# Ledger of designs, part 102: designed miniproteins, single chains, continued (5)

Each design is a single chain, and the fold is of that chain. pLDDT is the mean over its residues in the fold that is shown.

## One batch from the design tools (miniprotein)

Design m19546
Fold by ESMFold2-Fast:
Structure m19546 (fold): chain A 76 residues (1-76)
Amino acid sequence: MGIIVTVKDETPKQLADRINQLARNRGLTRIGIDKGSSDIIPYIDPDIEVIQLPDSDQVRDAVRSGQVDIGVISAQ
């Protein structure tokens, strides 16, 4: 069962901290991000695989198919 995280009014580091904690607490190791969320990459835990996808629909598809455990969407 995949998780979608939508960007809120927060810094890239704050968003990355939320993702790192969620991944750690649930033993998840793969995240898919859309192009608008690439600024979080330097703050993501190095044990987490980051897969960049062109848009939010591709992120949703990757989560649904099990290609990634967590999807990050920059949907305003």
Scores: mean pLDDT 81

Design m19547
Fold by ESMFold2-Fast:
Structure m19547 (fold): chain A 78 residues (1-78)
Amino acid sequence: SMEEIIKRFLELHGEIQELMKKLVEQKRYDLLREFSEKYEELIKKFKEAYENKDVKAMEEVVEEMEKLAAELKEEVEK
């Protein structure tokens, strides 16, 4: 359970970073700023949940990261 959540978090982390690089290539700096702020908050929340061994909080962060990745992907594909 926890191992699968961590694996999914790392996969999403990589995907989001790749998509943010595409926003840089497109010179969409205002969107990059908005997504970066959301992303930094999610990384912080995941770290806190992990330190507390709060599996439910970790799952919630992964769900938010999946939503963020989907939104970011939609923007990059415009």
Scores: mean pLDDT 87

Design m19548
Fold by ESMFold2-Fast:
Structure m19548 (fold): chain A 96 residues (1-96)
Amino acid sequence: SEIEELLDRVDELVRRVEDLISSQSKPDRELSRLAIFVGSTSTMLRLAIMLDAPESFIQKGIKKLVELLRELARRLRELGYDDLAREALEAAERLE
């Protein structure tokens, strides 16, 4: 499904952000927090879809993931990671 493909892209983005954090001499606390929350929300959405959760629950989860991806994009941009920030925004836009 289209949403499962988008969640795969989100998971790949989270992995790249985690690799970036691991490369930092002083890990950014806000970036680490956002990566964890994006990853956890993506995992919760996959489980909700697999279990045929109510559409209202899935839509609330999507809305939360979009908000988190926009926050992640803003933080990445503040730190100068414009390519990753753009990818986070593109994922958020496709989920809306």
Scores: mean pLDDT 89

Design m19549
Fold by ESMFold2-Fast:
Structure m19549 (fold): chain A 74 residues (1-74)
Amino acid sequence: IERADPSDDPEKVRETLELAKRAADQAIKNGASLEEIEAIILMVAGVSVANGDISRETARLIVEEVLKYVKEKL
């Protein structure tokens, strides 16, 4: 992830990114709208921030990367 916060645990960053991608893939499979998929991605990233696993800056980058991934699949 470009410009991720260097103080974040790389393992937690990777786990959150993979979880967000997996959630997005399931939402696409279930016929969710782009708005619904975005809400799910934001929820996953937000939970990781609330748990102290990643910074808010890293969460924003994860959301951007997963949304890009989703748009390429649609």
Scores: mean pLDDT 79

Design m19550
Fold by ESMFold2-Fast:
Order: sequence, then structure tokens, then C-alpha cells
Structure m19550 (fold): chain A 91 residues (1-91)
Amino acid sequence: SPLMEMLRQMVEAAKELAATAKNDLDRLILGGSLTMMITMLENNLDKLSKEEAEEALKLIKEALEAAKPHLSEEELKELEERIKKLEEKLK
């Protein structure tokens, strides 16, 4: 799926940015990238198989774990709540 390929590339880029982030601009780009990935998955759940959606969630969770040191508590909570809602939809 082109969507899954794009998501994998975004996850890898987010992980690399999380490892090198040093300023407020890097942190904003990282938070925006995570928000975009979650939004893409939310808007395209009906276009993905259950297996693809579960893999996408796993990849996004890995990127979020890498990004945790750079995110505000409020932003992290919002992203985690959105991920939880996506997990509930896939049950």
C-alpha cells in the first residue's frame, strides 16, 4: 500500500529526528510529524486491512516512544489518547 510505504518513511524520519533533536524547531517538527501520522491513520482506517492498520499503530507507537523526551506532557497525552481510540476501533 502506498499509504503504508509513506507511513513507514515518516516513522523512520521521526525516529531519526528524535535522536538528533536539539531545539524548539526540531521539537515542533517532531510533534507535527507524529500528529500527521496519527491523522493519516484515523482518516484512512477504511482503506487499510486490519493487519496493515495494526502494523501502522505499532510503527507510530515506536516513533512516539522515541519522541517522548521531546514532547510536552499535554501533547504526549493527546497523542496517546488518539492512539488508544484507534486501538479500540480495531478490536
Scores: mean pLDDT 86

Design m19551
Fold by ESMFold2-Fast:
Structure m19551 (fold): chain A 73 residues (1-73)
Amino acid sequence: SEKEELLKRLREQLSKVPDSDLPEEYKEAILKEVEKAPSVEEVRRNIYEVLRRAGVPRESWASAGVAVREALE
């Protein structure tokens, strides 16, 4: 499915983010929030809401947001 492909790409993109910028627990939390999202389109529209719900610290939003955007391409 489109969502399964997104999760695969997202795991790959998140693995490229250093743990110093985005700890592993937040990478897992982002994947879980994307899995819960009703569609890939909803993730694309609300990236920062996904990061907020995943509990990602504000200082990590830039790095996490880039990874999510790249996975959506």
Scores: mean pLDDT 85

Design m19552
Fold by ESMFold2-Fast:
Structure m19552 (fold): chain A 75 residues (1-75)
Amino acid sequence: SNVREGNELAFQGMELARAGNEALKAGDLKTAAELYRQAAEKFREAASLYSGKTKEMLEKDAEYLDEKARELEEK
């Protein structure tokens, strides 16, 4: 069962996304974008350990974070 490893990676992704949100609130767009990219990476790693709906949700979460980072990088 990859559930424990996948949950740990997803948790790391959530903490990185939270740190990105805090950097964004502080006006640090570069740090926020970097943290969102790192969070997306962790969600993709987590997704590789799942199948079905959970995999799809984690992949969509990663795509969303990459899009947020891209928007900040364009400012």
Scores: mean pLDDT 89

Design m19553
Fold by ESMFold2-Fast:
Structure m19553 (fold): chain A 73 residues (1-73)
Amino acid sequence: EEELDKLFKEADKNGNGKISYGEAYRYLREKFGLKDEDLGKFAKLIQEADKNGNGYLTKEEFKKLVELAEKLK
């Protein structure tokens, strides 16, 4: 989706094609209105989306995170 591509680009501030966990948290807070107490729940979702456990999300992993987060609404 165009919106997802734009958000990925904005989250990836250093332009390396990967999103850090901190950038993923910022996206979720802004998009879904998460509170600090919910960040632990979303940390679990981020870890589930990060298939190789390297502390970053590729575009595909970020899309998976967004899909998981949408189910929580």
Scores: mean pLDDT 71

Design m19554
Fold by ESMFold2-Fast:
Structure m19554 (fold): chain A 77 residues (1-77)
Amino acid sequence: SKRAARVSGAALLAISGEGDEGIKLLKESKADGQGYLILTKAFIESGDEKGAKEVLDIGIKTFGEDHPYVIEMKKLL
């Protein structure tokens, strides 16, 4: 789907060192909580703790702290 393709693109940008563009693409894609979790994992795998934290903060604001995928993101940080 268009959303899945954009989430995959955002994760690739994060892994390639273009984390800010990855976050921008994720926000513009109207991704669900799973998309935010995927990008958070991509940032952590690439060693970008700042990017991972920024994605978590956006996820909290978008979905709420009690959302299942937000809880999973918090466990990674």
Scores: mean pLDDT 82

Design m19555
Fold by ESMFold2-Fast:
Structure m19555 (fold): chain A 83 residues (1-83)
Amino acid sequence: VFEETFERVYAILIAAGVPEDLARELAEKIARTVQELVERNASPAEIVQAQKELRDYLIAQGVSEETASRAAMVGGVAALEAL
């Protein structure tokens, strides 16, 4: 789950022009959040809330709303599929 989520999110961020170091850091944060949600058998409501928080975090780090929404959605979907 972690590695697959990291690779997908990292690719999205790099394609959107996010600098490599920042893209790696943000992809790791999303992948770690997804892994944590899966490990504790988070509810769908908790996954939706985490996705919103990840989106807001990415926007705060300077990622565009469109890219942040896509990256956070990939994380949320990965968590739901791993349930």
Scores: mean pLDDT 84

Design m19556
Fold by ESMFold2-Fast:
Parts: structure tokens; C-alpha cells; sequence
Structure m19556 (fold): chain A 70 residues (1-70)
């Protein structure tokens, strides 16, 4: 499903960056992923490929911002 694809892409992104993040920023990113997945499970009809790409890009930008603050 598109929800499963979203979860997979968010976890792959998190795993890529996790070794480069402080514990506090790891917890911040994990909370964001959990919130996104909870939203997606409540509204699976809204999880299109375009929305997945947008969400992944926004999360990547957030992670890059958090890295700059360390």
C-alpha cells in the first residue's frame, strides 16, 4: 500500500541520518515519523505518490536543519 511505502521511505531516511544525529534529535525525528504514520493510517486515501515525495522531502529538510543546530 502507499502507507507501507511511506513508512518504508521514512524509515530508510531515518536510518541514513540516525548515526549523524544526537539522541535528542533522533527522538525529535522519530516523533515526527510516528505522527506522520499515524496520520497516514487514519487517512490512507490521502497518501498518494506525490504526497509521499513531498513528506519525505520535508522530513529530509527538517533533519538537515537539526544537524546544523548540533
Amino acid sequence: SNVDELEKRLQELYNEYKPHLSKENQETVQRQIDAIIAWARRHPERVTPEVIDSIVQQLRSLIETLKQEE
Scores: mean pLDDT 88

Design m19557
Fold by ESMFold2-Fast:
Structure m19557 (fold): chain A 96 residues (1-96)
Amino acid sequence: SSVKLEDLPEVLREIFEKALEHRDEYEAAAELVKELAELAALPKEEREELYEKLKKEITEELQKLEKAPKEKAEEIAEKLVKVLEEAAERAAELLK
């Protein structure tokens, strides 16, 4: 159950598709997922500090979409950040 650096975007996409299987209106979530993927390239110390900030930002942006109520937006944000944290840690361990 190891994740290679190459698989990082695929892991994020899997969670993204699972949470947002319907509606093109979730473009804000897609953009934030790209930002999270960029943060995964940062040093681990900085990534942990920014993950909580991004979770809040994802939640707020999803709430701006009429079809994304707060509870659903928070659930999506938490799942995306959790997967990114785990994938980033595994990627860091694989990088010597």
Scores: mean pLDDT 60

Design m19558
Fold by ESMFold2-Fast:
Structure m19558 (fold): chain A 81 residues (1-81)
Amino acid sequence: MDEEEKKKLIIETTARTMALGALLAAGRISEEEARARAQALLDEAAKKLGISREELEEWIRNGLSEEEVQEAMERARALIA
């Protein structure tokens, strides 16, 4: 997996976790379901990237540019619409 593919996977994972947060806030899923789905998404992405869960969470929190966060938000909206 090259650097561009890694970044796309991180953005996609961020978008999917954001979508789960939006569904939870809207009362469309339970906290338990949102947590379980988010954990599964993060674990699978970390495995595919060959990094730890903690490293992935740090990248999502601090490693994304403003433009990449915006892309993740737009993808998240598409996932719930």
Scores: mean pLDDT 82

Design m19559
Fold by ESMFold2-Fast:
Structure m19559 (fold): chain A 98 residues (1-98)
Amino acid sequence: SKKVRRAVILVAASATLVRMWALVSDKPLSPEELQEIDEIVQRAGELENEVFAGKVSDEEAIKRMEEIMERLIAVLERLNPKFAEQLRKLKEELLKEM
């Protein structure tokens, strides 16, 4: 689905943006927080590759995108609550499109 392909790009981009923010943050993140962000980015990139290769159903892709976004929001609720709120709004908007 074109909607699922668009949504997965935005999810992967959001995860990458959070990683970029973490690298330029004036406050040191713990090694555990950095590892969690790296794992989320890797899973988002893997899902994007699988969606574009036609290896996953739309239903499975939607489920995995929701899981990735929830993990990303949970990390940011501790580190940057305002950014977490923006991602929550993005998740809701993406789910309405699908």
Scores: mean pLDDT 85

Design m19560
Fold by ESMFold2-Fast:
Structure m19560 (fold): chain A 87 residues (1-87)
Amino acid sequence: SEMEELKRRRSRLVGEALEIMERSLSLPEDVQAEVERLMAEFSELDGKFEEALAAGDLETARRTLEEMERVVREMRRLVDEAEAAQA
């Protein structure tokens, strides 16, 4: 079902966000602060996603997941670039 697919995508994104956050702990303070800011945005979107699912609004849930995927991509880019700069 679409709901099960959305839940699966959300679980994957949460796992990816946590992995990126762990990687940021070994990076410069300014990079870590930016990752923390993006994690705050991710958490707000995750709350909105849960509200949309509870309301049966699959269209809003899907759109919110797309925004969550964008935030995770930005976090990963930031961490990848910072790690490369330290290599």
Scores: mean pLDDT 89

Design m19561
Fold by ESMFold2-Fast:
Structure m19561 (fold): chain A 97 residues (1-97)
Amino acid sequence: MISREAVLVESEVLLEGFLAGMKAAENNDEKLREEAVEELAERLVAHAEGLDALRRASGLPPLPADPEALREEARRIAEAYVQAGENYAKRLQERQA
């Protein structure tokens, strides 16, 4: 039932958001961070079928069918992955100091 290709593509998209968050933190660039969240959210909406497949594989509830609610959920997910990347980069800096 889950497209392996869709799951792989969305996993890469989420990882790209995480890496963008790391880069924004390393450069102390709030604009880069905001652009990363916006870009990831738009990509997640465009690939909602793949994101839904990934969520189902992870035991999470399905994505909302309403377009506005879908955009809100995509933005929430995008923010979480970019923030995780930022937090990871900050912890690496503390560990190397």
Scores: mean pLDDT 74

Design m19562
Fold by ESMFold2-Fast:
Structure m19562 (fold): chain A 87 residues (1-87)
Amino acid sequence: MKRREELERRLKKAKEHLDFLETLAELSKKTGNAELPDTPENRRLVEQFKAELERLTKEEGLSMEEAVKELFTRPREIIERSERELE
């Protein structure tokens, strides 16, 4: 029971996370000095990104570069998998 609700929740979270990561990648590329505008939204994005990096590096023993790579890959896999299971 409730499996479809759980999959829908995971799908929504993964899509939001992917959008967030794409925004960070755009900002990172555009910034020569890598300093973001001082806005509440950007501050939240940076904190979320840092927390995910710490989780991946500590739990999976990955380097920061590998953790960043996985952050972009995993949301896409979750989205495709969840959409397939929601049929």
Scores: mean pLDDT 66

Design m19563
Fold by ESMFold2-Fast:
Structure m19563 (fold): chain A 59 residues (1-59)
Amino acid sequence: SPLAEKVKQAMLDAGASEEAANLAKRLIEKGYSPEQAAVAALMFGANQKAVEAILEAAR
């Protein structure tokens, strides 16, 4: 979906790993909120910048 792809791109731009960005994208595709996807990505090594990027992309 466009949102899931935008979230992945935003996370990569914020310096998140491919693993974290892909996880966030997949969670959004499965119906999780952007906040839930951000928390999961953070647990897999994403930075605080990635959390902010997800929320901004999902505006």
Scores: mean pLDDT 79

Design m19564
Fold by ESMFold2-Fast:
Structure m19564 (fold): chain A 88 residues (1-88)
Amino acid sequence: FRELVRKAAEHYRAGDLETAAKYLIEAARKSTPEEVARYLVDEEGLSIAEVGKIAALGAKTGKEEDRPYLNALIAAVVRLARERKAAA
C-alpha cells in the first residue's frame, strides 16, 4: 500500500486531487484507513487537513462502491487530528 500512498502524495503536490483520491481509495482497500492516514501524515509529510481535503474530494467524485473506504479514511483522519491535538 505504501507505493499507492506515495503516488497519492505526489499527485496532491502536483495539484491533481482527483488522481490523489483514487490512489488513497486503492491504498485503503489493500491496508487499513488508519495506516493509510498515518503514513500520509508521518512519512509523506501531508497535514491532517490536506489528507482530509483529498478524501472529501474523492467522496464527491468517486463511485458508490468507494464510499465505505472514503468514509473510513475521513474517520481515521479525524481520529488522528484528535489524538495529535490532545498531545499538543
Scores: mean pLDDT 76

Design m19565
Fold by ESMFold2-Fast:
Structure m19565 (fold): chain A 73 residues (1-73)
Amino acid sequence: MSSLEKLLADMDALIAATTNPEVKARLEALRAELREVVAQYLAEKDPRKQSILLFRALALHSEGYLLVQQEQK
């Protein structure tokens, strides 16, 4: 079990809480990208590439939060 699985669970919670269909669709797309990045991270053997994938996963997670906050204005 990786700490990155919690990022996916958090994204699922954001999707479930969202009522705007356009924002929900965008969050689902971000979740799909995050899932692929997590899969690549778990398969990666190069520590430098693993670090890049970790930062990318964190960036996608942050983008999801910003998207929800901006929509609610």
Scores: mean pLDDT 80

Design m19566
Fold by ESMFold2-Fast:
Structure m19566 (fold): chain A 103 residues (1-103)
Amino acid sequence: SMEKKLAEIKARFEEAKKKGDANAIAVSLIRAAELIEQDPENEEARRLAYEAARTLSEIGSEELKSFVTMSLSSLIKNSEDPAVRALARDMIRLVNGEEGRGW
């Protein structure tokens, strides 16, 4: 149930934002990326991933940003979908405080 997984990720992400829990935000980003790998056309999951990456850029430690960058780099290497690879590259840029492509 993709819808149930997304709803759980969204609920945990909103709670993490309220608490300023950068580790939980990083987990939410990784979970959203896993969901996008399974369903690349899921716009809601993509929007959550972008928001999580921007939030992590603001409140994440350099160590946590490095961990997330490594996880997303693995997704780039393992995904055959150009859209998934492009998303992961944009997420890496946003997490590290760089501008995403048009986001």
Scores: mean pLDDT 83

Design m19567
Fold by ESMFold2-Fast:
Structure m19567 (fold): chain A 74 residues (1-74)
Amino acid sequence: MSPEQLAKIAEVLREAGLSDAEVAAAVALAAGHPAEDAVDVLESFLDYLRDRRGALSEEQVEEIKRKVKEIAEE
């Protein structure tokens, strides 16, 4: 992932209501991977946060996943 893509993903996650620690963890995971693998890792992380926190709805998770994929394709 480019630095610009990582910055856009961080903003999407912050707008979704993730904590600074969760955003930092997600960005660190994405930065360690090629774009396609980073998307898969981020999707798994979002599913984990949905299941654990209940703070993100299924609809919110699917919207974030879509935005992340769009950013990764840039």
Scores: mean pLDDT 78

Design m19568
Fold by ESMFold2-Fast:
Structure m19568 (fold): chain A 96 residues (1-96)
Amino acid sequence: EIVLSPELLEEIKKREEELKKKVEELKEKAKKTGKYEEMRFEILKMVLEETLRIAKELGLDVVERLKESVKTLLKEGKLTEEQAEELLKLIEELAK
């Protein structure tokens, strides 16, 4: 599970309208293509990118927590090994 600090939650709420717009764009794409699994993965990737960006702006270290969340999702069968690898690589790249 992704555990968010109160500071992260407040910043995410402020950016909620931008996130809603991006989610709606992904939903429209999924409706046209029928690729709902791809949509769910793209939403998860977007949420991870935004969480890392907000955490970096607030000076919070969330890298290990996000990596553990990805590993948990893989263990629970909610991600493929390929999807988990992509997200872990993304977390490491954005943590620079």
Scores: mean pLDDT 73

Design m19569
Fold by ESMFold2-Fast:
Structure m19569 (fold): chain A 82 residues (1-82)
Amino acid sequence: MLELARKLAEYYAANKDREEEMIEEAVEAAERGELGYSPEEARRLAEERFRALDRLAEAVRAGDEEAALEAAERLRELERRA
């Protein structure tokens, strides 16, 4: 579990500058009707995903395994809604 959280945090750090681009991609997909929810909901879900990634990266950096697992579980929940 922690190895997956660390890899995800590393991936996030490498792609942090693409956050806004990825949020806009999700909104555009919802506008095209490719997602089962509104563009506003798509933006909210994408923003929440990046907030969870921020928490994961900080927990991994701090060596807080409990917080890292909580953030990873939140990301799993958000992926089920996307």
Scores: mean pLDDT 74

Design m19570
Fold by ESMFold2-Fast:
Formats: structure tokens, C-alpha cells, sequence
Structure m19570 (fold): chain A 74 residues (1-74)
């Protein structure tokens, strides 16, 4: 199977100990504390499957957020 992969890196403000990210039509909240925060979601739409991985690392009052989306047709 052939997949489509995309990745973005951004710096987002930490609000209430969390960062909020939108990817593949889903809204994901990731807890950011002393350890890196991670969240994974699988989105199915027909015969397509998207795996969204969000990693957030605290850098002072903000978080460096990496969003990876891998979409494959089953």
C-alpha cells in the first residue's frame, strides 16, 4: 500500500497545562508537563485510515509541537 505522510512543527502557548492541535479533522489536546506529552488518534473515513501523532515538548512558557499524519488506503 502507498501512504501519504506529512509533518509540521510549531510553537504553541501552553494553556491550562495543555496544547490544542487540529489534524485530520480531529481536535486533540495534549498534556504538557515536565515530561514530553504524546497523543495518537486513528481516523477512518471510508477506505482511508489516517494515523495522527502529536508530540509536545515544553520550552519555557510554550511548547514545541510536532504533528505527523500518515494516511493509507486499506
Amino acid sequence: PTGTYSQSVSTLPIEGGKVTVEAAGETLEVDVGDQPGEREATVRRGDEVSVVTVTAVREGDKARVTVSVLTERE
Scores: mean pLDDT 78

Design m19571
Fold by ESMFold2-Fast:
Structure m19571 (fold): chain A 72 residues (1-72)
Amino acid sequence: MEERKKKIEEAFIEILKERLKNSTDPEVQKKYKEIIETVKKNGIEAAIKKMLELGFPKTYIDLLLKEAEEKV
């Protein structure tokens, strides 16, 4: 597997964990937990689909992906 791809997935999970930690809304916390599990099990593309289904805006998803790529 491409080393860069693994680092982006790890960075994305870290960002999601930070967002989960900073969230006080139990519903939002559940959403972040589901997304983190999806990244670990099925990768970033599946997590993006899950985020859209959970009502996250595309602009927010794009910002998280950019932050993950910047950490690599």
Scores: mean pLDDT 81

Design m19572
Fold by ESMFold2-Fast:
Structure m19572 (fold): chain A 98 residues (1-98)
Amino acid sequence: SELDELLARARELLKKLEEALKQGDYDKAKKIYEELVRVVEQAVRLALQQGDFAAAREALRVLREAAKLMLKNIPEDYLKAIGEILRAIGEELDIELL
């Protein structure tokens, strides 16, 4: 299903993010994270439309793990750029992500 493909893509992007951060490639890590945020947003929207709350929680779990990796490993200048993205997603979903 499209939802299964989005969840698989989100997990693949999380793995690629870990690899980019280990290599110190912060520009690549930021781009991967931005794509991951978009994929998770699509997965959550589709999961909620289908009443698949387990899939929505899995998508948000992947996003939370990605955010933790970024906060722990990326320089402060890049974190400021993504803080607003996490805040906007949290406000849309009525949850706190930061």
Scores: mean pLDDT 80

Design m19573
Fold by ESMFold2-Fast:
Structure m19573 (fold): chain A 59 residues (1-59)
Amino acid sequence: MDKELEEAVKPLSESLKKEVIDLAKQGDLVGLMDTLKKNKVPRPLQLEILTVAGKILMS
């Protein structure tokens, strides 16, 4: 699951990638979504990252 998250965030900047991974591991899906929106991440990539983060929470 961590590997899927690392792949999903590859198009992001290094700073944004670290923040997104941290939020996903904390299970803060609301904070994750807000961070992605604020940084103008394309919606298909937002959905990919949120889907992977949701799987991590269910594990």
Scores: mean pLDDT 78

Design m19574
Fold by ESMFold2-Fast:
Structure m19574 (fold): chain A 120 residues (1-120)
Amino acid sequence: MEEEIKKLIKEFLEALKNNDFEKAKKIIEELKELALSQAKSELEKRYIEAHSEVLLHIVDGIELLIKRNEPEEVIKEAKIEAAKRVKELVKFLEKQGVLSKEFAEEIIAIIEKYIEEIEK
């Protein structure tokens, strides 16, 4: 389960890097279903759904900016925002006990590396 979340987050970031927004949205849905399967309360489920919905809207926003031929710097900033929102979801899943501290730290390191690569 934790390895699958890590794999899905890596694949999500790669999909964003490659402008594969349909794949990115599919991965968010897979992450949501996996996280929901581990949820221990109704409130936790609602928060997982809310985090996933925000990520889907951000991905749609990035796709729209690209279709509008917005500057590269704007696209980069939007992708960094998406990565930071995934980081917040990872922190939430750690607090809920879905991810161990060790797995959360590994996934956050992957996200931080993605942000560094986009900024350069």
Scores: mean pLDDT 86

Design m19575
Fold by ESMFold2-Fast:
Structure m19575 (fold): chain A 83 residues (1-83)
Amino acid sequence: MDELHALARAGSVAAVEPLVAGLESEDERTRKLAYVLLSELIARRASPELLAALREALTRMAQESKSPVARRVARVLLGELDA
């Protein structure tokens, strides 16, 4: 997770897929950390490319995840993107 923290702080597109995957983690700590880092990336509005990558990854999570919790959290984050 330290590598993901660094990528997220940098506003790197490379952080998007690992953080979105973290929402499906069986570890509650990992899920909460992924949510916080994704919410911070969205709030910073760092680049149009990052925001587009976040929208695509979160849309896939909301539609395809087997976890009802992950789908709900992805929809909340999509709402933050469209705010």
Scores: mean pLDDT 79

Design m19576
Fold by ESMFold2-Fast:
Structure m19576 (fold): chain A 81 residues (1-81)
Amino acid sequence: VSPVEAALDSIRREAARVLSPAEVERLLAIAREVYEEGLRNGWSVEELAQRTYERLSAAVPDRPELAERIAVAVGIALAES
């Protein structure tokens, strides 16, 4: 299991308590897109987390805590890669 998939799996379980499965998978898909973009462009852990938070906050403006949680998880996954 890749570090990013392991981190996102933990977040998926927590997010599923407040969002539908389709909404959860949509947010995780956005996180994966940003992660792949960060790898292609050589972003730092901090840059990747910040960009992920910005993108997710735009997608779920009523859930800033969830956006932050996913951004942190994606940053940790990059550090483990």
Scores: mean pLDDT 78

Design m19577
Fold by ESMFold2-Fast:
Structure m19577 (fold): chain A 81 residues (1-81)
Amino acid sequence: SEEEKKLLEELREFLKELGLSDEEVERLIEAVRNGDMQEVNRLLLEAQAKNPELTPEDVRRALEAALETAGRLSEIRRKKG
């Protein structure tokens, strides 16, 4: 849906602003789309290890944004059923 696309685009922009690569962003977006929070955590830790400019605070903000987006996607999908 257009609402789902907009939410994922907003998350994509936020993650790019934090300094994540396009590849890292797309992998995170897929994990969020699937509601796989274990994979989201794994990917964020991997990104932090590869990018020393990413602070623990940046990782926390990214995780919070991913959780919020996943929750909102779940609500949108529930309303369509």
Scores: mean pLDDT 82

Design m19578
Fold by ESMFold2-Fast:
Structure m19578 (fold): chain A 75 residues (1-75)
Amino acid sequence: MIIEGSGIRGLEKAAEAIQKGEKVIVVTRLSGDEGGRRARQAGLDWLKEQGAIVVEGDPNSPETKKKIEEAKKKL
């Protein structure tokens, strides 16, 4: 499952998919203040420990789409 989101909603969907035994790729753009980015990064680090792959970037950019395809090959 590919989940696009730069905030809490995307992280919650990723956690739910992992709990259902699904393979997960999370696409995120880290933005906002340093504290907010650190909190989101902690959630992403936890998801990586659960087996998710995290791709950072704009989900609409060709570069980020290419990174998603590379991540799919690792699942």
Scores: mean pLDDT 71

Design m19579
Fold by ESMFold2-Fast:
Structure m19579 (fold): chain A 66 residues (1-66)
Amino acid sequence: SLLDQAQKALDAGDYETAEKLATEAAKVGNPQQKAQALRLRSQALAEQGQLDKAVQDSQQAQQVQS
């Protein structure tokens, strides 16, 4: 799955690929999968120093987790 591929990229330190894959996963998943994709993208963005975007994704992930 896109989520599994995003997690593997993140674990490998490939933050650009993790961000791209998490962005695609967020478009096609159910709410729980979207929340997971936003959490993965938030971490990838934070590792790249894009802290404002990382915080936005983290907050949105909490909002869709019901």
Scores: mean pLDDT 84

Design m19580
Fold by ESMFold2-Fast:
Structure m19580 (fold): chain A 55 residues (1-55)
Amino acid sequence: GAAENTVNTLKQAGYTNQQIKALLQKDLDAAPDEDVLRKNRLRQALALLDAEENA
C-alpha cells in the first residue's frame, strides 16, 4: 500500500529504519489536525516499520 511504498522508497534512497521513523514522526507532528488521511497514513508507515523490525 501507500505506507509500504513510502517506507520502501526511503530505504532505496539510503535511509535507515531509524532515520525513516524520525522523518515520519516529524511529518506526523507537523501535519494539520484536519488532515486525518495524511496522519493515518504516517501512523500506518510507522507501525509497518515497527512490525518489520520485530518480524
Scores: mean pLDDT 79

